# Ledger of designs, part 77: designed miniproteins, single chains, continued (3)

Each design is a single chain, and the fold is of that chain. pLDDT is the mean over its residues in the fold that is shown.

## One batch from the design tools (miniprotein)

Design m10657
Fold by ESMFold2-Fast:
Structure m10657 (fold): chain A 78 residues (1-78)
Amino acid sequence: SDAEIRERWESLSDEEKRRLLAELVELGRRYGERLPAALAERLGIPLATAERLVARSGDPITLMEIALMLHERRRAAA
């Protein structure tokens, strides 16, 4: 839920929040219009799901969700 996403995001340190936002900005800059495909591969999710997330990335909750998914995937891969 939106409340669960916000709660998880707010549990992160300011330093972690800044780092994750910087990573998202870098991914957007690097991939541009190919960002949905890049996210689908990195997160292991369907392209249609990644397209919906990127389309809604102007919403702060959706940005938090994407950042948290990238964070969790990195932790799972370590």
Scores: mean pLDDT 83

Design m10658
Fold by ESMFold2-Fast:
Structure m10658 (fold): chain A 72 residues (1-72)
Amino acid sequence: KEEEIRKLKNEAYEKIKQIIDSETDLFNIVQKISQILVETRKKLMEIVDEETAREIVRELSRYALKLINEKK
């Protein structure tokens, strides 16, 4: 279970980084990242409780915002 969580987090981080690296339109970046966060939350809720899933998604959201701000 812990390994599954780590895999989901790593996959989400890589997808977020790929979108930010490949997209130039901020609107498209935000939309695609939002979809990744929603999909990741759904998968996490199958493995962990809602509070844990929420905390992980917050980490991913903070990471995405940091990368977006650095790109500006």
Scores: mean pLDDT 80

Design m10659
Fold by ESMFold2-Fast:
Structure m10659 (fold): chain A 61 residues (1-61)
Amino acid sequence: SPEVEKLTQEIIDQALQAVDQGLMSMDQVIDILETAYKQLTDPKEKEAIKKAIAKLKEIQK
């Protein structure tokens, strides 16, 4: 859905910004998102974070 795609991109942009600014490593960002995924109950938020994690892992390769 457009809402999930928008949320996914916002998560990715924030993650990359934090890494670029030296606030945290890519591994740390992925760990935070995986922890958040386990705690979330909203299906749209879970899908957005799942997609963001997959994209960030692809970028890290």
Scores: mean pLDDT 85

Design m10660
Fold by ESMFold2-Fast:
Structure m10660 (fold): chain A 119 residues (1-119)
Amino acid sequence: MAAEEGIKAAEEGLEKGREAGGAGGAAYGALGAAKGAIGAAKEGGTPKAASHGAAAGASGAGASFSASLGDSESAARSAYSAAQSARLAGEASGTEGGKRAGEAGERAGLEGYRLAREG
């Protein structure tokens, strides 16, 4: 359940990111990555997954802040960091569902990174 909620939230972040584009795309992608990472951490229940989930959340906040300033380059870097943290949260979850939620979050964050750098 927590993994499925994380996957849906990550997919929502990815779609909203595509609609916004640019720095806003990075902010939504990073939010999706953070939510995917949180889903993975909740599913796995490990301290290591929780640590990576927290890191993804911090990167998501950074992306939003940078996007609010029109700083697409910094927003892109934060979205990339959120994606990496989501992948690590999924791997640290030790569960199939947690891994899928982390992968969905990674996809959202990487799409945000692409949108900010290519838009």
Scores: mean pLDDT 88

Design m10661
Fold by ESMFold2-Fast:
Structure m10661 (fold): chain A 65 residues (1-65)
Amino acid sequence: ATRKVATRIRIMGLAIEAGMPGVKVLSDDELEIRVRPEDPRAWEAAEEAKRIAEEAGMKLRVVEL
C-alpha cells in the first residue's frame, strides 16, 4: 500500500539523519534498524521510528550493534 511505502521512506530518512547504520526492509509490514547502545541520539530516533511504524500498522525491530 502507498502508506506503507511512505512510512518506510520516513523511517529510512530518520535513520539517515540520526547516523544509524541503516534500515532493512524485512517484509511489507516489518523493518529493522541497528543502533549502538551508547548513542542516545540513535535511541531517540529508534523510539520515534517505533511510533511511526505502530501508527502505520508496521512492526519495527531494533538491533543493538
Scores: mean pLDDT 74

Design m10662
Fold by ESMFold2-Fast:
Structure m10662 (fold): chain A 72 residues (1-72)
Amino acid sequence: MKAEEEALREIYEEILERLLKEGYSREVAEEIARYAANWAAMALAAGESIEEARAVAEGMAELEVKRYEKKE
């Protein structure tokens, strides 16, 4: 449990920092990072490994970024 909580925090922070460096606003970066971390948490709850959960989070963050870029 503690290791999973730490992994989720790390995943959130990594995605957040990356998006901020890419020029996204803090508000948008936090929303995308939280969304991705929630998907990682669901993957862990489904019995996936931390590595698999991280991959899920990264993939979901990329999809959310593309959705944001499509905003008219």
Scores: mean pLDDT 79

Design m10663
Fold by ESMFold2-Fast:
Structure m10663 (fold): chain A 81 residues (1-81)
Amino acid sequence: MGIEVDPETLKKMEEWAKANEEELKKKQENAKSNVFEITEIDGQRVYRHYSSGDKKAVEELAEKAKELEENNELEKIEIET
């Protein structure tokens, strides 16, 4: 039921999230920010980042990513149910 993700893909996504968190802190020191973009490909969420944008834009994107993850996964599970 719901979205199926390979264990390897899940592990890469977790490592990606940790690496992105470190990148955000580094960008704060350089007075630059990364812009995170969320794209859904074949039912899979793909997180991308760009070396551009304001810190606020990055944080807004991160917050929306968290909401989208909960809504997208929960909504798909409920619809598929």
Scores: mean pLDDT 52

Design m10664
Fold by ESMFold2-Fast:
Structure m10664 (fold): chain A 63 residues (1-63)
Amino acid sequence: MEKAREALHDLMINGEVNSLDEAIAKLKEMGISDEDIEEFVKLIEKMRQGGHDGAAAIAAALA
């Protein structure tokens, strides 16, 4: 899970992802396990339910 967070954080800083779907695609391309991706997506969905959306939900999950 930490590897998925670190990789996604780097992608967000570099401006290479603009949506959750793009983030998932990039993590799969980088060889992050489906299990780690699922855990991270679950965290992002909790942030979305808390009032964050799109890239803001990803940023909140990484904070």
Scores: mean pLDDT 70

Design m10665
Fold by ESMFold2-Fast:
Structure m10665 (fold): chain A 93 residues (1-93)
Amino acid sequence: SRKELIDKILSLALELRENLDDLEKMTKILKEIIELVEKLKELPEVELSDDEKTGLALSVEFLEEALKKNPNLSPELRKEVEEAIEYLKELAK
């Protein structure tokens, strides 16, 4: 379900915050988040609850923090994460 995908994205974004100093683990978590965002894009558009919007907004904050603290991420992965952030921001509006 959409809520299950949003909850899983938030859970992974929280795990990301605990692993900001581990580039290999961060890369794995970021790739998992990107895959979940792609699955979220395949679902039909419906009105999101305030809780779902809050979960997306928090996930965006944690992803932006990860990008800011890790300038040495590959340019390709950085671009994919930035595209995921923009999609999640639009959903959270």
Scores: mean pLDDT 84

Design m10666
Fold by ESMFold2-Fast:
Structure m10666 (fold): chain A 82 residues (1-82)
Amino acid sequence: MSREERFEEAKRRLLELLEELGASEEVIDLAKQLIEAMRAKDAETASKLGKELFAKLREEGWSEEQLEEIDRLLAELAVLGL
């Protein structure tokens, strides 16, 4: 599997997880923006959006276990994209 194919698979898994857990439209939009920043190799924008995403998830009452799973998938995307 190519690096691009692995990135698309990790993106799909993250977005499916967020949708399954009932993420708001704002969370989904932030996640999509973060993924595109990673794809563009824009580390500064990715860092900013990552902080905004986790702040929004905490505001919406997501558990630490859910946050850890999301962080794991985002770390995989960062390794593949950045």
Scores: mean pLDDT 84

Design m10667
Fold by ESMFold2-Fast:
Structure m10667 (fold): chain A 89 residues (1-89)
Amino acid sequence: MEKIKEAEKLFKEAIELLKEQPSVQSLKEAQKLLLEGAKALESKKAIEKAEKTVKEITDMVNTEDVSLDEIIEIMEKAGREIIEIAKKE
């Protein structure tokens, strides 16, 4: 239970950082928070999902065909899926 709350807190901080202070640096920090939250769950599947999401966002940013809103949606969806993975364990 405490691990899920810690992960949810870190995921919320990542999304709020992107909404309040949108920048390339904030995106890198938000990606770190997503990974740290997944690692706090101590679930291999949750960590793999977070790593896959970070790679997807990095690839999209490099193509310049992605909006900030789309990145936020991807991160919010990934955070929810990561929490659901942890709840099944």
Scores: mean pLDDT 81

Design m10668
Fold by ESMFold2-Fast:
Structure m10668 (fold): chain A 77 residues (1-77)
Amino acid sequence: NEKLEEAKKLVADRTSGEAAVALLQAGFEVTMLGHNPGEALKNSFDEVVEIPSKTAPPGSFVAVRIDGKEVLFVNTG
């Protein structure tokens, strides 16, 4: 999915706020942002994408609606 790959690149190595701005400017629907999502929150999404990050704090996340699906992107350590 090209949209999923684009969103993943916009989230990688960014804080939740920086990622949200980049996603909105690219025309994505941002539904949530924050830090350290718990298992219950992760389980509420259609897809969870964990991104190994070198610069963003571990646990920075943003949720995006892509083609009717709720996708959670999380920067990990």
Scores: mean pLDDT 82

Design m10669
Fold by ESMFold2-Fast:
Structure m10669 (fold): chain A 88 residues (1-88)
Amino acid sequence: LEELREEIERFVGGFEAALLALARAQGTEELAQGSIAAFRELFENKDSGKLLENATTEEEKELVRKIIERGRRVEEELRRAAEEAARA
């Protein structure tokens, strides 16, 4: 359970950082912070929080890890987009 919590916290933090990087490039950082807060609430309560709370078997915990891995891919895509936007 502690490992899953750490993975979820890292995912949320990384997603937040990527969105802020994109917003800074566009000059909309203040608006992005509001959107990030809303996403964190949805992610923790609707997706990861619900799954983590109900994950009682090792198989269920493995599924939650897979979902987090997919989320990390989105984070990487956002970071790449931010870099491309800054260079374009």
Scores: mean pLDDT 60

Design m10670
Fold by ESMFold2-Fast:
Structure m10670 (fold): chain A 108 residues (1-108)
Amino acid sequence: MREELERLLEELERIAEELLEKIKNKSLTPEMRKEYGKRMAELLEKLYEAEPEAAERTARELQEAIDAGDEKKLEELLEEALKSENPASRAVALYARVLLELKKAEEE
């Protein structure tokens, strides 16, 4: 039933892991950032279209915590969403996690 969505999530997880490793190792080039960002956005869009209600709910909760500056609540929401059985919720959380790590790296 969820085989295609799980496949898209697995691909997104591989891309996110590679990107996070490059951020940690300070080896991320601007070209790599654009390429990874584009691929992740394309995969996230497909998951969003398949499960819009779950994706929108997760995105809203994470954005609300970001707007409030509540780092503790944001980390709690990210941890819960990444463990979700809904592949779209996990994808949104994973994408948000990557964007937060990119922002931190740019501020260093």
Scores: mean pLDDT 80

Design m10671
Fold by ESMFold2-Fast:
Structure m10671 (fold): chain A 59 residues (1-59)
Amino acid sequence: GPLVRVTEDVPATSDETPTLFKGELLEVLEEIDEEWVLVRVLSSGTEARVPKSALEEIP
């Protein structure tokens, strides 16, 4: 899917949302709803649910 970047540090809040650091590159796998997306963390290969508000699109 499209590549996105984390814009701010996201703390671990559940098994579905691991700690993510600003500047992490993610691949969007699926849009879950209007506020959340399922992504793959490129550095670890881990799948995670993250808020769209913490992400920016990469051209």
Scores: mean pLDDT 76

Design m10672
Fold by ESMFold2-Fast:
Structure m10672 (fold): chain A 72 residues (1-72)
Amino acid sequence: MKKELREEVKELERQLAEAVERQDIEGLRNIAERSRELAVKAKKAGDQELYEEAERLARTAETAARVIEREQ
C-alpha cells in the first residue's frame, strides 16, 4: 500500500509538469484534487512524509492553476 502511494505521487508530479507546460488549468485542478485524496490516504496509512509531499503537490498545482488563469 505505501509503495503504491509513493508511485502515485511520482506520477502526479510528472502530470503536474506536463499540465503546466500545456497551461492546462482544468488538468492542474484535477491534479490538486487527486493530490488531496492521496494526502488523506497517506495520513490514514501513518506516512507523515508522504502526506506532506502530497499536500505540497496539491498546493503547487492550485497555485499554478491560479497563476495561469490570471495571465489569461
Scores: mean pLDDT 82

Design m10673
Fold by ESMFold2-Fast:
Structure m10673 (fold): chain A 83 residues (1-83)
Amino acid sequence: MSAEELREGAEGLERLLEEYAALAEAAGRPDLAARIREIARRGTARVRAALAAGDVEAAEAALAELEREAAPLLREALEAAAA
């Protein structure tokens, strides 16, 4: 994955996570929305820091970790919205 693809991936995931945080909040789960926003903030900061350092491998690892951390929270947000 290129640095440009990683930047685009991080931006896309940040937007997606905010959409799911808004969904959780609308479903009456402000606690879940706060958790989603927090992992988005920390994870995207790690990707940006690695890209700023020119470390594409670290940026790729940081993006993969953010996706892994986000997955269960996104499922929980969908379950809350479907209830």
Scores: mean pLDDT 86

Design m10674
Fold by ESMFold2-Fast:
Structure m10674 (fold): chain A 74 residues (1-74)
Amino acid sequence: GENILRGIGLALRAIGDLYEAARLMGIPMPKTEGFEGLIRAAKELLERGSGRAKELAERALRNAQEAKELFDKS
């Protein structure tokens, strides 16, 4: 229902932020298969990134974690 739709929106935002972070870092987009993959990719870019790329990865991590919680409640 509503939690699933909101979770999808947050996951898509997280993917978009990771894509932009990877672009800013000059690296290929990491694999983001499932919530575990999405969270792992966000943590990887957060650890290696700086400035705007790190900020985008932090936001992606928060959104990915919230999306997982919303799906777990569905």
Scores: mean pLDDT 84

Design m10675
Fold by ESMFold2-Fast:
Structure m10675 (fold): chain A 115 residues (1-115)
Amino acid sequence: SHMKELAKKMAKLLYERLSKNPLFKDETNREVVRQLAKYLIEEGKKSLKVKIPKPSTEKAQEVQDLFLSTLKEVLEEFNVTPPEIIDHGSYYEIVFPDEEVRELTILVLEELLKL
């Protein structure tokens, strides 16, 4: 489908940008991103609003923030309105603007996990 082809292109760009960041060279930090992507896929399938708990360590929080900001930048470069990220202190709330952005974001994350 057109959405799947678009998602593959976006996932490759997301992977390339994350891989250039020194934080993403650590296997532990890559695993934080993989677990977050899996969580977003699972919870995103249920709702347009996803609550993401903040990790307990500052380093894992920086990795989570890097991943979410890079995902937002990639979506924006492809002229997709990114989900809003609201900081509630102990968790982030991800708000998808519509079903199309939600479905596309899930496909991007599914393709990212294959890389």
Scores: mean pLDDT 89

Design m10676
Fold by ESMFold2-Fast:
Structure m10676 (fold): chain A 63 residues (1-63)
Amino acid sequence: MEFSLEEIRAAIRYADTDGDGKLDAEEVKKLQEFLGLPVDGVITPEQKALIEKAKKEAPPLRL
């Protein structure tokens, strides 16, 4: 089970309805559904680290 940073960023955009970069329990469930994970509203510390990294890294602008 491997997720790329690009997949994580897409999942965050799908889940983060406010666009403020914070995930509440409802948004966590949406993220889990998008990634095909069990929808329990709980993110593992490992998954949280990937999410934070994806948020911090702006997607490269295509030039």
Scores: mean pLDDT 64

Design m10677
Fold by ESMFold2-Fast:
Structure m10677 (fold): chain A 82 residues (1-82)
Amino acid sequence: SEKEKLLEYLDEQIKRLEAKREEALAAGDEELAALHEEYLKQLREIREQLEEGKISTEEARERFLALESEHTRRELALLAAR
């Protein structure tokens, strides 16, 4: 189903982001680690709401795309300061 495919995709994104957070922590980059932690919290919330049927697959997809766009912008701005 479309819902199952999106849940699987969100799980993969969460796993990759957890790895990025651990890398930032290992590097002593507390700002980058905090940014990844904030995004992780938001992704987990979207996943939980989708799994529980509180939001539609379409709503979850739209929220994810908006969140990914914002996080990417913030990450790039932070890294540009390095």
Scores: mean pLDDT 88

Design m10678
Fold by ESMFold2-Fast:
Structure m10678 (fold): chain A 81 residues (1-81)
Amino acid sequence: MMSMEELYEKLLKEIEEEVKKKAEELGLSDEQIERLLKGARTLMESVFQSAKENNLSLEEFKLQLEAVKQLMLKEVEEVAK
């Protein structure tokens, strides 16, 4: 069974990879990509801490991390404007 920590590590890597790929496809600079990845990590860490404090199920935690992914991908599009 996947732990909350394992799920966090897996989805953090997935989100960072997808954010970086989208940012590169939209022609963002290395500096802009680095700032976006730092923002994603900070937001993911906050969600992980909150999930542990509120004893969320793995399914609920996964939904929150998927919401973070959507927010970060939208932020990439906003930065690219």
Scores: mean pLDDT 83

Design m10679
Fold by ESMFold2-Fast:
Structure m10679 (fold): chain A 84 residues (1-84)
Amino acid sequence: MQEAIEHYNQGNLLFQQGNYEQAKSHYQQSLDIFGRNKIFSGELIEALYNYGRVLEKLGQTQLGKVLRHTAEVLKEKMPLKIKP
């Protein structure tokens, strides 16, 4: 889990710097760790959303849009948060 969060944070830093290919790699590593451990969390949803954003920057526009929409749907279904 900690390792997945570290990859997510590094991906965010690289995305902010405009280094989209390296950001993509770190988001992929974060998502792979969450997926292998069957962890469903807010960090997984955020990583999926930002992975979609980086894919759009790299020209995978349709896949990126689908992944961002999927993340929004998953956020709505999160069972452990009371909405404001």
Scores: mean pLDDT 79

Design m10680
Fold by ESMFold2-Fast:
Structure m10680 (fold): chain A 79 residues (1-79)
Amino acid sequence: MSDAEILDRLARISAEVLPGLVAEARAAGLSDDEVQRAAITGANAGLEALREGKSEEEAREAMVEAFRETLERLLKERE
């Protein structure tokens, strides 16, 4: 898989997954800056999965997991 193919797949997965996760994070009370950090963390996890040769489904799962873990961590830090 070329870097261009990886980036194209990442862009498609991000477009499918991130809007819902961003809405969830905002509903949970995260600031725009915190939401952006969670989105970057999720995108990086998806990118890493694709670079390791994992499927788009596995990359999507990695992105969702990393985003939600970041969300939970940020909420816990506010306690």
Scores: mean pLDDT 83

Design m10681
Fold by ESMFold2-Fast:
Structure m10681 (fold): chain A 91 residues (1-91)
Amino acid sequence: MASQLEEQIEELERELEANRDDVAKLKEVARRAQALANHAQGLSQLARDVFKNDLTAERFEKLARRAEELARRAREEVERLGGSVPEAPAL
């Protein structure tokens, strides 16, 4: 439900603010926010194409945009803090 996604996004926004200097937590926020954005986008398309509900589709589109922005901000903060990850060759 859209309200549950909105609550999850709000929780991640709070975690971003609380952990602005913690690279590992910021990376987790970015990953979770991206997953929520992808999920909300899928639900928006489903609402439009299957349920023919433009209002529900619009609500999920707004949530997807909000989650994408949160993921972007978290990634930018990781980069600004000089966060590093071990590089591994692709298998």
Scores: mean pLDDT 77

Design m10682
Fold by ESMFold2-Fast:
Structure m10682 (fold): chain A 97 residues (1-97)
Amino acid sequence: DDELLEEVLRVSKELVELSTKAATTPDRGDAAVEAVVLYEQMSDELKVKGTEFGSSGRIKEEVDAAYDAVRTAYQIAADDPAWLERARARAAAARAA
């Protein structure tokens, strides 16, 4: 599904951009929280399809970079417990809306 492939690519690039911002700005906590929220609010179907597309090699480098970005964002967010709590609360609210 080309539409779903484009969505995985879009989210993957956005995760990398947010993680890069978290690593390079004084407001790193806000950028890390946004990356964690984006990842946690992704549907299970989109997460599964992302893994499938990565495994097929079509967008492997983008998917691998996105997983590295997510891991980095969680590490930065973990520097302050309030950032992780804020991220999870926002993700839960987004899923409820």
Scores: mean pLDDT 75

Design m10683
Fold by ESMFold2-Fast:
Structure m10683 (fold): chain A 75 residues (1-75)
Amino acid sequence: KEEEIRKEAVEYAERQLKIAEDKGIKLTPEQRKELLVRRAASYYVDKVIKERSLTPEEVLALHDRERERFAEEVS
């Protein structure tokens, strides 16, 4: 369900950030949060697209909406 996919998206984003940090990329807490939100939203949207047929316009709208939602959730 959606809640499970959202959890998976955040876990994916955190894994990607850990890989970057392990390679010596230094991020401020603010930069880390922004990248986490962006990557989680991208993962979630990709998952939704695979399960639903969406137009390019709907995909862009979904990206904007999900970035806002993830930013609120990880605050």
Scores: mean pLDDT 79

Design m10684
Fold by ESMFold2-Fast:
Structure m10684 (fold): chain A 80 residues (1-80)
Amino acid sequence: MTLDEQIKKFLDNLFEKLKRGEISLEEVKRYLDSLATLAKNLGIGDYFYEKYFKPFLERAKEIDPEAAKVIEEVMKKHGL
């Protein structure tokens, strides 16, 4: 399994939990903070934003506007 497949699977699982109300916005924030930090440390922040975070944010806006706002705040904090 590639790193790309692992990240997509993780974000899809996170989205499904958010949609079902099985995860708090604070937990979503923590997971995304960790991923953004990892992407920044690897020097792939812009790539990670365009390929993973931006699609995740667009999906979240359709389901939960409050969650979308939290996701945007995390990305802005990391300069994404």
Scores: mean pLDDT 81

Design m10685
Fold by ESMFold2-Fast:
Order: structure tokens, then C-alpha cells, then sequence
Structure m10685 (fold): chain A 74 residues (1-74)
């Protein structure tokens, strides 16, 4: 659980950074940051061996951010 908790914390911090980059209009940087957050959440899911509702919500939110950032960066 310690490793999964650490990954979720790091991913949450990246997600918050991605949201802030979106507010600043830094869409390419936001997209890269959301992608990193998703990777860490997915790694945490693998360590947990199951998808929790809260982790699923986090991954969904990060994917919405990524799609929006990529669209605005295009």
C-alpha cells in the first residue's frame, strides 16, 4: 500500500499542476503533465490489483484534462 499511496499522491500533485497550467493557457505543458498523472495512477492501480471508485474518478478526471489540453494545444 505504501508504494501505491505514494504514486497516487504524486499523480494528484501532477493533476493539480496540469489544472494550473490549463488556467495559464500552457496547453502543451498541461497535456504532458496530465499524461504523467495518468501513468502514475495506472501504476498505482496495478500495485493495488483492483480499481477503486476513487482511483477510477481520478483517472477519468485526468483523461478529461488531457483531451481538453490536447484539443486546445492543436
Amino acid sequence: MEEAEKLIKEADELFDKGVELMRQGKYREAAETFRKAIELYEEAQKLLGEMTPELARRIAAANIGLVGAEYLAS
Scores: mean pLDDT 86

Design m10686
Fold by ESMFold2-Fast:
Structure m10686 (fold): chain A 91 residues (1-91)
Amino acid sequence: EEALEALKLFEEGVKLALEGLKTKDKELILKGAELLREAAELFRKLGNLGMAEVAEKLAEIALKAYETGDYEKGIEEIEKLLKEIAELLAK
């Protein structure tokens, strides 16, 4: 259950962060980053350090884009990291 909860928080966090960056909606960016950090805490608690690190990194990228206003760079970095992770975990 906690593993599925962490994954749901991760997926929702990514979705909201990207939508916020694309629409320049600060509230969505902050909400996305919040959910990603919650996911990272749960992954860490479950011993999934790899996913915890990824979630934390994604939250960090979103928050940096929010602080700097460089939303395009934030989108690029998030999408690049997601592609890298997807390729590593290819089914």
Scores: mean pLDDT 84

Design m10687
Fold by ESMFold2-Fast:
Structure m10687 (fold): chain A 78 residues (1-78)
Amino acid sequence: AAFLTPLEAAVLATLAAAGGKATIAALVQALSLSQATVSAALNSLVAKGYITKLASATPTYALTAAGAAALAQIAAAA
């Protein structure tokens, strides 16, 4: 199984529900968490290769195939 914290799993699930892409602001609003908390989870997920940061004027994050697979493993284990 992929190693994910509950927060990282929630971020990945929110990205998947948003069609695979979201801004930090959209994730903060959807998760009702602080920007610092969401940013920490996003940085961890980028380091793991489960999401990628897009080069844009507004910071946008996209779900990778590896991230989608990790989320599917967690969903199957539930």
Scores: mean pLDDT 78

Design m10688
Fold by ESMFold2-Fast:
Structure m10688 (fold): chain A 70 residues (1-70)
Amino acid sequence: SLEEEIDKLYEEAKKRIDELQARTGNTEAAQQAKEDLDRVRKWMLKNNLTLEQAKAAIDAVLADAESRAA
């Protein structure tokens, strides 16, 4: 289902944030990214998003986290 595909994207994004924290030591950037993912997740549950829109939103959170950790 679409919900299962979104859940997989969410879990993969959390793993990538944990990797970012392990790699950079930047706990603040990782914590902010997890909060951003939670907001995106809640927003997705309230709207009829496509899988592509969900991917784009999650990718934006991950890109922002990389920039903040640098």
Scores: mean pLDDT 80

Design m10689
Fold by ESMFold2-Fast:
Structure m10689 (fold): chain A 89 residues (1-89)
Amino acid sequence: SAEELAEKAIQYARKAAEHARNGDPDKAVRYFAKAAGYMTGAAREAGNPELADQAVKAFGDAAYHARNGDPEGAVKSAEKAAELARQAA
């Protein structure tokens, strides 16, 4: 279901944020990519596809910040993405 896929996306985003805080941008980017992938799956079944698309973009933004040495920005974008994911499902 969209809710199950969105929850999986949120779980991977939490792991990614932890890697970003721990100074491991490569793992952070990989896990944010997994979060975006699950959220893209959720968007196909989501009650609000516009919010689902925004969540996917926010997970991508989190990966961008992690890759560019901004773990605080990565965490902030991940939190926004998680909130949008919950609203979309």
Scores: mean pLDDT 84

Design m10690
Fold by ESMFold2-Fast:
Structure m10690 (fold): chain A 79 residues (1-79)
Amino acid sequence: MEEIPELVEKLGDEDEEVRREAAERLAELASDPAVQEALVKALLEGNVRQFAGAVEALRLISERDPAVARAIGERLFHR
């Protein structure tokens, strides 16, 4: 089973399918505050691929649970 840091690293993977699977998995786990902080860090401090993957994860999260997506947005904009 993948740990959260491993999933965040996979958001920057060379393989587009690996990146997509990581984004989907992080979206499934987004109720976890550790996942929310990891996504915020990827958006603020990640490389270009990690940023793009985190944006895709946020899109998937907003479709599943808009309240969780808003919580992540609040974490991002209050920094």
Scores: mean pLDDT 79

Design m10691
Fold by ESMFold2-Fast:
Structure m10691 (fold): chain A 100 residues (1-100)
Amino acid sequence: SMEELEKLVKEIEELLKKILADASKILSPEELAKLKKSVEKLLEGIREAIKNKDYVRLILLAGALAFFLRALSLMNPELNKELIDEAVEKLLELEKLAES
């Protein structure tokens, strides 16, 4: 349902805020700014896809953000892996709901 999609997006947004706060302790200001911009663009795209009921785009963007977060974790092992894994799991749940 749309209510379930909106709830998951809100939970993902809260996890991304925590991940960005964690990243601010280890990344340079320039790297952090690039990370924030990438995350914000993908999240904005996800919100617009839900608004437009573009479930194909939603699946692609959620998958892209999940892969981006996994890559971020591999490149920066000092980041909280549990927060990243939880965000990835919720993005995969978002993809499954979009397929329904």
Scores: mean pLDDT 87

